Designed miniproteins, single chains, continued (4). Designs and how they scored, part 51

Each design is a single chain, and the fold is of that chain. pLDDT is the mean over its residues in the fold that is shown.

## One batch from the design tools (miniprotein)

Design m13754
Fold by ESMFold2-Fast:
Structure m13754 (fold): chain A 81 residues (1-81)
Amino acid sequence: SEEEQLEKLRRAVAAAKRAYERAREAGLSDEEVEAVATAAGAQALLDAGYSWQEVAELMGISVGTLRRYVKRGKEAERKME
């Protein structure tokens, strides 16, 4: 339903915001913070049952660009360890 989809989107936004705050506190660059937040939001949508194609469409990007963003975010998150 539309209401269920909206709730999944709200959870993804919340996940991205939490990841953004954690990355900033860890002292990552602005570009790395954006990558971590974007990857976290995308992963939350995937975990909620969206396909890679659906997540890419919601973000207005290609699946290839989405895969690149998720990869960059995971690489940046490793610097927080």
Scores: mean pLDDT 84

Design m13755
Fold by ESMFold2-Fast:
Structure m13755 (fold): chain A 75 residues (1-75)
Amino acid sequence: MEKVEEALKETERAVKEMEQISPEAGEFGRKLLEDAKKAAEEGRYDEVLSIADTIRYAAEQLKKAKENELKKKLE
């Protein structure tokens, strides 16, 4: 349970970062976070961890994409 709660907190932070980069990406992240919270309430902890990993990966990819776009605009 504790590990799942920590994963949800990290996921909420990642979703917030996604929203700062793109409102559309933030909305996508929020929907996945809601699915993760529902899975946690139903005791499907493996799904919670899988969704958390998916959101974390998406947030990292979005950050890299934003950095690349910024470099292109500066060049």
Scores: mean pLDDT 78

Design m13756
Fold by ESMFold2-Fast:
Structure m13756 (fold): chain A 112 residues (1-112)
Amino acid sequence: SAFLDALVERMEALVEAGASLEEIIEASRAFVRAQPDLTRAQVDEALLEGEIYYGLGLMAKVLGMEELAERYFKMALGLYSAAAEGYELLGDEEKAKEAEKLVELVKKELGE
């Protein structure tokens, strides 16, 4: 998906630049808001990709690879934030709330 590829590239660039958690969240939400023809499939892709990065972060954490775990969790933060904004824009309040809970879960991994 051109949408997912562009979103992932943007999040990777922010993580590499050492962006704050707030900057990552804001940039991902702004990216989604800028999509004129946002689809449910695109938002579902962002959620799934976030789940993959979150799982990679947990594996890196278990292996003691703290820097790699932090990078993967920051990717998951951006992707979950994009999904939360996307579901909100699509009027899916239940999925938006679910994605927001995942954002808070990742913030705890990064702040605790």
Scores: mean pLDDT 91

Design m13757
Fold by ESMFold2-Fast:
Structure m13757 (fold): chain A 67 residues (1-67)
Amino acid sequence: ANEAAAKAAAEAGGGPAAVRAALRGDSGMWSIAMGHAGATPSDEAAAAMGRAGGGTKENVRAAALLA
């Protein structure tokens, strides 16, 4: 659920922007916010955002690392 991804973003230090993006199911903005904050998403958090945004967990994780 998006709430689980939002909680994971907060715990990883992604900040309010990452939490907001996760709650909206916006995997692109979540990846950018997590990368900008220097937070590395867990496999579980990346998979949750991938499902919410329709992408694969690998694409979401790659985007976060490159942002």
Scores: mean pLDDT 64

Design m13758
Fold by ESMFold2-Fast:
Structure m13758 (fold): chain A 76 residues (1-76)
Amino acid sequence: SPLDQQAIAYLEQLAAFLRELAAQYPELTPLVDRILALYAQIKEAIRAGDWERVEELLRELQRLLDELAERLAALE
């Protein structure tokens, strides 16, 4: 699906942004690596058409993104 390809491309753009963020704040590297691994799993689930798995992975992604936001807010 063209929408599936767009979703995957969007995740790849977000992954590039997160890699740049980890380069700027190396203390975030373990959390960024966890999010990037989850992005890879989401892309595989999208390609497989496993939408139940995509939903589960997106819930975990939201949790990790909330943690990232809290850590960024705490940085000076």
Scores: mean pLDDT 84

Design m13759
Fold by ESMFold2-Fast:
Structure m13759 (fold): chain A 86 residues (1-86)
Amino acid sequence: SKEESILIKRLLNSNLSPDDFISEIKKLLPKVPSSRIKKAENILNDSSIKEEYRKPMAAAVLLTTGTYNEDHLFIMGNMIKKAKID
């Protein structure tokens, strides 16, 4: 939702650890499956992904309720990030 997008933008600007970031996102979507939590945590700890993309991609994984593949999740993460770049 628009409210969730605003909160995600604020969280992306915060100096939060990966665990704190996941915790705050889960407050918005408490019914997120454990498989998506693991996916998001893997992204946050993946050194092959540029650090600036990890939190947006993790947020996209936690917020997605459809049949998106990894490329779609990467694109969604980039869109979340771009909403904050001036």
Scores: mean pLDDT 65

Design m13760
Fold by ESMFold2-Fast:
Structure m13760 (fold): chain A 93 residues (1-93)
Amino acid sequence: MSAKELLDEEIRKLLQEFDEALEKGMSPEEIVKRFVEGLKKTAELAKKAGLSDEEIKQRLKAVSDRFLKYLEEKYPEFVEKAKKEMDKILNEI
């Protein structure tokens, strides 16, 4: 598996875990926590696989922006906290 294929697969898993959490009726606090933890793990795996910092940052930012739009529509009170934690992960790339 190429480094790009690894990142694509980990992003797919992260989005699938998010969908499953929604179906199970998980609390918004737990959904945010799990998504942030998944994003951090995905970034660390992509770095170990040898992807460029810029490529990792661009792809994970797109995923983060999608998650933030979901929070804006359903749980606006969690947007600021989630954005801050995700921005920190992206800036550490």
Scores: mean pLDDT 80

Design m13761
Fold by ESMFold2-Fast:
Structure m13761 (fold): chain A 90 residues (1-90)
Amino acid sequence: MAAALAEVEARIDAGMREIRDRVMKLVEEGKSPVDISNELGKAFRQLLADMLAEAKRAKLSQEDISRLYTKLMKGMEKIQVEAYEKLKKR
């Protein structure tokens, strides 16, 4: 259980880093807040689907899935806040 949870957490962390880098590049390219929001929404939906599929395959408990979902939500909120703060400073 613990090893499988840690592996899924590591995949989420990697996915979040890729999303952050992509979103920050869009900010640097001068994309609109709407374009940034659309990319965040699309990336979140894909990462959530991948997380749920991996959790089902690993037979994770509902508590573990809830923990992973909370981590994903907090991470996405942090990326969104960082992106919009950078947009305000331009």
Scores: mean pLDDT 82

Design m13762
Fold by ESMFold2-Fast:
Structure m13762 (fold): chain A 95 residues (1-95)
Amino acid sequence: NPVLKYFEENREAFIARIEEILARYLPDLPEEQRRAAAERFAGLLRQLLENTPLDQLRSSLRAAFDNLRASSDAPQALFDALEQLALDLLEKATS
């Protein structure tokens, strides 16, 4: 799986980007909690990448974010930014 390989090779940079997004949209979230949330998100994404066929990754990712939006009162812009980050990862890994 080339996307999973790209994710593993760029994991630390990806986690740092998630932390930046969380800091932007949830500025009152403590740094330690932001880091933990970024690591949890990265773990969930890795699980999706590992268990989803390549031709289904984009649709499965969009469905996962639709579920997050439906089950959360957090700002829509947060999920939009995280979804774009994940889609960007898919684009770079398949280029």
Scores: mean pLDDT 82

Design m13763
Fold by ESMFold2-Fast:
Structure m13763 (fold): chain A 72 residues (1-72)
Amino acid sequence: AAAREQALIGAVKAANDAIKAAEDTSLPPEERQKKIEEALQRLRDHLRAAGASDEDIENAVRTVKEAAEQAA
């Protein structure tokens, strides 16, 4: 079954979306923050669907959030 593989692909896309939103200087800060938060929520949902533990999910979200903050 490709279900876990699809969930991991979704997680990677969500992580990339968060970083791209942080880098998008054409967006006002409020819209950037909203898009980052939405992408991080999708990341949580996809990792949970892939069978990741709550600890692993929060560690991944923290890592992506830190990367997004450095990209801005």
Scores: mean pLDDT 82

Design m13764
Fold by ESMFold2-Fast:
Structure m13764 (fold): chain A 85 residues (1-85)
Amino acid sequence: SRMLEIARAASPDVDDVIAALREMAKLAEELGNLVTAEHLYRAADAVAAGDIGEMSLHLGRAIAAATPEEQEGLLTLAGKASAGL
């Protein structure tokens, strides 16, 4: 899936995680999943603010609202963020 490609391309550093979250948010929005998109934008803003707790909260909510196909990419990015942030 395109979300999995975005997740696999991202390095586990702050700037790359922010860019990947925003690209995934835009893709979710284009696919009509506005709930997942909103939480991914909020997760990206939280990373930019240095708030890993808020990032984890919003990323978890994005995953919960995602389709099964979207979830694989989001879980992959979550694993990278947990390792690098």
Scores: mean pLDDT 86

Design m13765
Fold by ESMFold2-Fast:
Structure m13765 (fold): chain A 60 residues (1-60)
Amino acid sequence: SDELLEQILAALRSFLGGRLPESTIERLAREMYEEWQRSGFARSIEELLAVRIPELLATL
């Protein structure tokens, strides 16, 4: 679980680092991980990132 959260965090830092504060990136990573757990998400973490990262970038 910690490893998966670190994977999300690393991916978000790669795309959003320097565009958003680190505290915001950490919050987004936690929210994505909680959403994945809560919904019984049918997608892998990699699929979640492939959908969510472009959405986040489009709002910046």
Scores: mean pLDDT 75

Design m13766
Fold by ESMFold2-Fast:
Structure m13766 (fold): chain A 98 residues (1-98)
Amino acid sequence: SMLNKLGDEVVDELLAGKPEKALELLKEAGMSEERAEELVLAAELELGITDTKEAREAYEKLKKEWEEAKKEIDELLEKGDIEGAKEKIEEFHKKLLE
């Protein structure tokens, strides 16, 4: 779930109708502005706060990136390669900060 990638404080600010504060929290956590904006839009769509074309495009982009990463992570875990799975998770987080 996209919400599992956000801290509780970020989700609380989105539910309170304060996307600007949610964006600031993500940027303070080291996320780029462009990525933080995409993540906020995707999370707002998942929470039912918004349903715009831009939010749907952001959600589909992040969902595809996560599904591709999850497939590789799951394959590594099935092979018992815990270290390789951890590296793939870290690569996904690094890509999310770009």
Scores: mean pLDDT 75

Design m13767
Fold by ESMFold2-Fast:
Structure m13767 (fold): chain A 80 residues (1-80)
Amino acid sequence: MDEALAALGEAGRLAAASPSSKAPEVVELIARAALALGAGDVERAIELLRKAKELFLESDAPPEDKQRITELIDRAIRAL
């Protein structure tokens, strides 16, 4: 739990700093996933994180941001 939330916090910070038009939507999906985890809804959290990952990979973000942020999302999912 704590490792997943820490990884999501870092992913959210990096996404917010990314020069991408999709960054606000990705940040919102990560925040909703963190709320779902706080409520014990792991399946909903994983669904939201997969959606955030897909949206960011399809975005106009720099390739380096895509790799770093999606790795943090994958780490969060693995920690669940």
Scores: mean pLDDT 82

Design m13768
Fold by ESMFold2-Fast:
Structure m13768 (fold): chain A 62 residues (1-62)
Amino acid sequence: SSSQLEEQVQQLIDQGVQKALEGDYDGFIQTVRQISDLITDPQKRTQVINDMFIRISDALAA
């Protein structure tokens, strides 16, 4: 369902951000690829990936 896809995407976002903060670059890239495969809308895909980079940047600046 649409709701299950949204939950999967959110879990992947949270995992990807966490992996980036832990220095697991390979895990981060793998997560971004999985998100890209789940989101077919290019605008939504770009928005989600940009949000991930903003969250990582904010966490590293704190």
Scores: mean pLDDT 83

Design m13769
Fold by ESMFold2-Fast:
Structure m13769 (fold): chain A 73 residues (1-73)
Amino acid sequence: AFAERVLGALADWGARLVALARTDPEAARAELARWTAAQVAAFLAAGAEELAELVRAFGAATAAQIAAIEAAL
C-alpha cells in the first residue's frame, strides 16, 4: 500500500518532468534535483532509509532520461 502509493506518485511526477524536459531540459533537471533532495531528506528524517534509496534511484533514472532527451535536441 505505502510502497504502491510512493511508486504511483513517482511515476506520475516523472512523466510530468519528462514532458517538461522536451521543452525545457534545464528546468526539468532543476526541479528533479530540488524535489529529490527534499524527499531524500524527509525520508531520512523519518528513518525510512529504504524509501530514501528508492527516491535516489528514481532521481538517477529520471536524470538519465532528461539527459537523453537533451542530447536528442
Scores: mean pLDDT 78

Design m13770
Fold by ESMFold2-Fast:
Structure m13770 (fold): chain A 60 residues (1-60)
Amino acid sequence: SKAQRLRELGQAAIAEHGPLTQEQAIEIAEQAGFSREAARRAIELAGGDADGGLALLAGL
């Protein structure tokens, strides 16, 4: 699923680089098959938190 791919890519990026930037989170979401707009909106809903935005997007 797109959500599972998003979790796998996000976890790998966090393990390598630490907390994600918004741009990194948007790129990861796009690689998982989500739109850049959906990723940006999820980050906004998480109060600008990139990691929280990806968690919301994976749960939607």
Scores: mean pLDDT 81

Design m13771
Fold by ESMFold2-Fast:
Structure m13771 (fold): chain A 77 residues (1-77)
Amino acid sequence: QDRIRNTMDQQTNRGLQQHPDSAQYIRNATNTMFNGGSWQDIGNYLTQAGQLGIDSLLTGMDSLSSVGDTVFDYQQS
């Protein structure tokens, strides 16, 4: 739970410092997921991040899925 949150936060901070636009798209995808947005919207943000040279779009998708499930359960507890 905390480890996943810390990893996500660290990845976002790293991206923001190196590539602010990339970090913003990943953050928007995560925010959309937590607010119950569509997978189409999430996919669009991840695609934009990937086009900016993020190394692994698939890894981003896996991270969002894991974070969403774990953090959502934690908040619902």
Scores: mean pLDDT 58

Design m13772
Fold by ESMFold2-Fast:
Structure m13772 (fold): chain A 60 residues (1-60)
Amino acid sequence: ELSALELLEEAKKYAEEQGKLDEPAQLTPAGTEALRKALGKDTATVRELLDYMIDRERAA
C-alpha cells in the first residue's frame, strides 16, 4: 500500500525512466489556473508539477 507521497515519488521516478520529466505537463483548464496561482506560470514541466505536488503533500 502506497501513501499519496509515495505514489507521487513513484510517479516522478516513472516519468524520469520514460524521459518525460522535462516535457510539458498535460493540464486541464482548472489545473492551469491552480498552477498559475501556485507557481505564477501558465505552463510547467512534469518535473515542476510533480515537485510541487510532492512538496504540498510533505507539508500536510
Scores: mean pLDDT 73

Design m13773
Fold by ESMFold2-Fast:
Formats: structure tokens, C-alpha cells, sequence
Structure m13773 (fold): chain A 69 residues (1-69)
């Protein structure tokens, strides 16, 4: 479904952000936050059920992390 594909895309964006944050030595709290987001997205994909509310939550958290990092 389109929602699972969108979740996969957000996971890839979060993984890219994680690599960039690790390379620049970002604070551990920010790194842990990105890792938690990746884990939440992965669980939803593994369950085969992703809702629009999940996508909105993941997108909002990713943007907050980007702004605070």
C-alpha cells in the first residue's frame, strides 16, 4: 500500500539523518531519539499495518529532530 511505501521512505530519511548526526558528533540524546523513531517505523512496517496517523506522527518527529539537531 502507499502508506507502507511512505513509511519505508521516512525510515530511509531517518537512517540518512542518523548517519549525518553520527558523523558530526551530535549529542547522544538526539542519536537515541532518531534510533527510537527508526525502530517505531520498522515495527509498523513489520506488522504490515501503517495508518495515516502513523505517517503524520513519524513525519512530525523527524522534522522536530532535524530542527533541534
Amino acid sequence: SGLIEEAKKLREEAEKLLRELMEKGAPMEIIQRVNRLIAEIEIRIRNGKVTQADIEKFRKELEKIKKEA
Scores: mean pLDDT 87

Design m13774
Fold by ESMFold2-Fast:
Structure m13774 (fold): chain A 55 residues (1-55)
Amino acid sequence: SDAAAIAAAEARGDAHLPVIKEVNARIEELEAKREVSQDERTAIAQEVVAEAQAK
């Protein structure tokens, strides 16, 4: 239950955990979409990084 472990770490105030969780979710989406264009994969990765840096 990775979700339970993630929730426990969030309760401890791990500032990096939300970013790690988002990155892992995007990796799973990219694995499911492994046949989509390279441009789309790059755009998703850049969006995640931009959101993390904007906050």
Scores: mean pLDDT 66

Design m13775
Fold by ESMFold2-Fast:
Structure m13775 (fold): chain A 84 residues (1-84)
Amino acid sequence: MIRIGDSIELFDAEDRLVARITVVAEPPPGMTEEEFRDRLAEALGRLGDVLYRLRQAGKSTDEILEELEKEARRLGFRVERVEL
């Protein structure tokens, strides 16, 4: 089974990589790989918008990571998180 994923990277105020969130999933039964890749691209765009809004609201890195994980799971993806 094909496992598809992509990552969102978080940087601090000094442009240092502090965390990486990889969203991964397998296409559900009845969905083509092409349809699933389109859905993944849309989901990554939405996660980027969530990240931007939370940073503007002054949320901590931990709060941003938790909300991104919740949103990714809501969109049907599994999340693998690496904090650096």
Scores: mean pLDDT 70

Design m13776
Fold by ESMFold2-Fast:
Structure m13776 (fold): chain A 97 residues (1-97)
Amino acid sequence: EREKLVEEGKKIAEEILKKYPLSDEEIQKLQDEIREKAQKAVKDKVSKKEMLKIQLQVVDLQMIQLAKKIKEEPKEDLAIQLAKLKEIKKKLEEELK
């Protein structure tokens, strides 16, 4: 059901942009912080739970970046990708319980 995923993705994008009205500079800083955390976690061989927390931060960042891209270039494929990322986020959150 392509149309349902597109509409869901558009709704998610609007909600994200309203909650996180971040500039390109703020997004870049967040990306740099998450990248440093991920690199350190690999070096320190952190627990599965700590790796899952970092993966959640990566997915959150990807969702923000996609939401902003959808606002600039409203393509159905981007909306579908955002809807799928939300499902991935749900699965990661369930694994953390």
Scores: mean pLDDT 82

Design m13777
Fold by ESMFold2-Fast:
Structure m13777 (fold): chain A 100 residues (1-100)
Amino acid sequence: KLPVKTFSYRRGDTRVVAGVIQLSDDEIEILLFLESPDGSIVVAARVTKVAENEVEVDMTIYAPAPTEAQIAAAVDILKEILEKELGLKVVKVNVTVVRG
């Protein structure tokens, strides 16, 4: 069984549901479901350790037509989870948007 942590909270008008999976000492998978007045988006992020307490993130956003504000909010929420809940500094984020 993989180590899994789940939590949910509200950030303004956005409902956040997060799943965090420790894949190895250097790799974390994060799955986010974000529900806002502008619509729902799903995020899958692979987090890779590049130095002690420093990580790079490859983030994929799944939504039919996400706004720039929704994309920015998703990046901010992911950084908040990594920095405040996991104590990890984000040094790089690569974002891919997949429209359904």
Scores: mean pLDDT 82

Design m13778
Fold by ESMFold2-Fast:
Structure m13778 (fold): chain A 90 residues (1-90)
Amino acid sequence: MITVEGPESDARVAAGLSAQTGETVVLRSPRLGLAGGPLVGGGTRIDALNLEAGQVLEGDLVIPPLDAPQEWVDEYLEQTVRELVEREKL
């Protein structure tokens, strides 16, 4: 998993997820959806986020809403980890 920093809302959610898991987290851009690709309306997902050196993320980045319930956040994190594991196996 990769820790990213973006706009204030995104950074706070990422920090919350990281604190809850004790590790780095993956963010998914809501504009990319399941199809993947650059951010709609200009720029790339990388233009809005800072990734740690030596870590590469493939696929979509979805940013959870700041006011998301903890239950939703836990479900989102579990799904994201599952997708990463599946990609490493393939």
Scores: mean pLDDT 42

Design m13779
Fold by ESMFold2-Fast:
Structure m13779 (fold): chain A 106 residues (1-106)
Amino acid sequence: MEEQKEIVDITKTIMDRLHELPVEYSEEEIKKLALDYLKSRGIDATEEEVREWAREARELGTEEVKELEKHAEEILKKEPNENTRKAIETVKELALAEIYLIRKKK
């Protein structure tokens, strides 16, 4: 539970910073962000695997998953830039996938 909470807290901070920074993200930069996230956390996965694990995390419906999705929804409602929205959604999906993998190991 503590490990999942740390992922939620860190991911919320990342999403907040993506929204607050006046930076335009390209599709290549978003892909690099995803690859850097996976590499930093020792996760070897395809985009399809990340999406599947994120879907399974949502089905688990833990408090951590719900908190992360609610925070992302609130930020996305305020974010006018489409590429920044994609970056936020990418970070959310990666965090959900990681939460699922942590729960599956226990």
Scores: mean pLDDT 78

Design m13780
Fold by ESMFold2-Fast:
Structure m13780 (fold): chain A 91 residues (1-91)
Amino acid sequence: SSLAERLARQRKIARDIGRVLRIIGVLEDLRLHLRRHPEDEEGRRRARERARRELLRAGVAEEEAERLIELTETDPEEAARLVAELVRRRL
C-alpha cells in the first residue's frame, strides 16, 4: 500500500514537472526564433503556431497559450510571471 502510494505520487510529480519544463522550453524556443528572425514574417507566424500546438499538448488552456505567445513577443518578463502563476495553479 505505502509503496504503491509513493510510486503514484512520484509519477504525478514527474508529470507535473515535465509539463512545466515543456512550457518553459516552448516559450524559450519561440523567444529565440523571434529574436533571430525579426524580418521573417512567415517564419515568425509558423513559430507562433508551433508554440500554440505544443502549449496545448502540454495542457495549457487555449486562451492562456495565446496570452503567453503574445507576451513572449511583447513583454518576456510578464510572460515569465504568467508561467510562474500557471505553475502555482498546476495549470
Scores: mean pLDDT 79

Design m13781
Fold by ESMFold2-Fast:
Structure m13781 (fold): chain A 78 residues (1-78)
Amino acid sequence: MEKLEEALRYVREAVEAIRNGDGKKALEYTKKAIELFKELGLPEQAAAVARHFARLLDKKGYPELSEEARKLAEEIEK
């Protein structure tokens, strides 16, 4: 599987995990997508994914997981 398609697949699986009420699994898929975007030389997309899921996790009632995702975005942006 191409790395870009794999990264996008993990983004879709993270969204599905949130829809199913599994914030922890959503964060795990988010981390996998971030690593693939970084490997592809797309750090701006990696940071955008991290910030998007931080916002979505907060909105869905997972403040601790949201904070972890925010820290991932900050680490990429350093």
Scores: mean pLDDT 85

Design m13782
Fold by ESMFold2-Fast:
Structure m13782 (fold): chain A 100 residues (1-100)
Amino acid sequence: MSAFKNLGMAPTLVDGEPRVVMVATLRDGTKVVITDARSPLEALVELAKRAGVSPGEIDPVFEGVSLSLPKEEQVLLMIERKLEAGLITEEQAEELRRRL
């Protein structure tokens, strides 16, 4: 059963530093806003923590991805999870891997 209804993400700048804003609506209508994240993955992990759910319940693409891994490895795992979830084709996954 899903823990959220909607998820929105947007890049922003605070005092010249790049940040990610993430807004989620839980299934009960509760809204959670994250403004202090440095990356989409960090925003998702913090959102999951505040919502009391696993990151995979918000976005299955992030299931099993750890912030302690090298950035390239985090991106590779995200690509694999997107492919497994049917969100991208194998051709799109290969193109994304090439850009690393």
Scores: mean pLDDT 62

Design m13783
Fold by ESMFold2-Fast:
Structure m13783 (fold): chain A 80 residues (1-80)
Amino acid sequence: MSEEEKKALKELKEKFPNVEEKLAKAVLYITDWNVIAAGNMIELFVKMTGDKEVLKLDKFLQLFGSLLTEEQKEFIETLK
C-alpha cells in the first residue's frame, strides 16, 4: 500500500470503527481511494442493513456485488 492509501484506510477506520478492515479496503478501492465517497457508501450500507450491525464485507457483497467490475471483484478476492 502507498502512503496515500494507508492514510485513507486509517481515516476511514477512525470514522467507522465498527467496519471490517476488508470492507474498508474494498470500498476505498471501489471509490478510487476517495475517503469522502467511501464514507458515503458505508453510510448507505448502514442505512440498508441497520445502524447497530457490525459492517462486514460479505453483507456488502450481497447488496452491491452485482454492481462491481471484474477488476474490483479480483481485488476483493485478495482480501478474503
Scores: mean pLDDT 77

Design m13784
Fold by ESMFold2-Fast:
Structure m13784 (fold): chain A 70 residues (1-70)
Amino acid sequence: MREEILEEIKKYGIKAVLEKALSPETSPERREEIVRVILETELGFEQSEIDKYSILELGGILHGLLQQLE
């Protein structure tokens, strides 16, 4: 749920939420959901652009975002 992810970002920060999304315990579907919310709300990507990405590509985007936040 978008609101749940936004609350986690507010409470723990974007980096912590991205680290959780990259965890082996996080399902591919949940990872996709987290990345979509971050790209839309924090980075201003349009939904149509996000919809073009595969789960694998979303994983690559997560790695890139973590590097930029360091």
Scores: mean pLDDT 71

Design m13785
Fold by ESMFold2-Fast:
Structure m13785 (fold): chain A 104 residues (1-104)
Amino acid sequence: MLSEKEKLAVDYVDLALKYAQKGFEELMKVATPEEKAEIERELSRIQKAADEFKKDPKNMKALLEMQEEIDRMIEIAKRLNNQKAVNYFLKASIFLQIARNIVE
């Protein structure tokens, strides 16, 4: 049974994933085929890390992997000059930082 803190951390990870997905949707609207392949790989990594954390909400490594992937997506969005995607990934990063603070 998950503790109240673990449930809250999972909820914030779900919010982070939701906003990361919105950022990916914005990038996909303007991406080249090569960029789409890169974006899809990063989304799959974020989803995998989120699933690993949900299975074990003490898995700080999974949260760090999500943070690394979100940070990479912020850099990609900035390089592509997609401010709406940048804003969504920054919001995802904030929710992920809240989840990390809950479990630390």
Scores: mean pLDDT 85

Design m13786
Fold by ESMFold2-Fast:
Structure m13786 (fold): chain A 64 residues (1-64)
Amino acid sequence: MDAAEAARAGGEGARASGSAGGARSVTGQNFKDGGPLAEAAGRAARAAPTAEEAARLSYQMADA
C-alpha cells in the first residue's frame, strides 16, 4: 500500500503543523469530548477515498 503509506506520512506532517499552529488549543478544550473528535477523524479518513485526495487535504490543513 505505497499510496496509503505516502498519504499517512503527509497526514502526520499536516497534523504536526496544524495542531502546533493553533488547532491544539481548541482540541484541548474538547479533550473530554473524545467521541466527537474520534468520529470527526474517522469521517475525514473515510471521506478521502483516494491517496491523492488524502494528500491534498493534508497539505491544505498544513497551509491553513
Scores: mean pLDDT 52

Design m13787
Fold by ESMFold2-Fast:
Structure m13787 (fold): chain A 90 residues (1-90)
Amino acid sequence: SEALIKEIEELLGEISKLINESNLSEEEKQRLFDLLKAAYIAVLEGDLEAALAHLDQLRALINASKALSEEEKKKILELLDRAKELVREL
């Protein structure tokens, strides 16, 4: 569904914004942006297994981060879980 892909794009954009506004190092931000981009490309290519794998790796890195506040983690993880739900519905 084009509407689901657009919703996923918007969710990944919100995650990107939260990462950019965080106190994460430039290296950590770049790693997370690379995973977001890989997930989005996988969605566009219809490789839902790859998209979910990239989102799961991103989720693990967010959970392990010491530079993100608990509130920032909660917001990012809620958006990630919603994006994963929509990817599974594609």
Scores: mean pLDDT 89

Design m13788
Fold by ESMFold2-Fast:
Structure m13788 (fold): chain A 61 residues (1-61)
Amino acid sequence: MPSLEELREETIALVEEDETLTPEGKAQIIAVVDAEVAAGDLRGVRTYLDLVRAERERQAA
């Protein structure tokens, strides 16, 4: 399993690569990830990665 730092980096990379996401959506996701990382909650970050992937697929459909 990736570390907190790796999860944050992966999430930011996914958000920045995904041109189907809105700028507001990107900012919201990053803000949530930062808050989760500050709280030390890996489960929240992992859940958000899954949500980012699902949202990207939904927007592509």
Scores: mean pLDDT 69

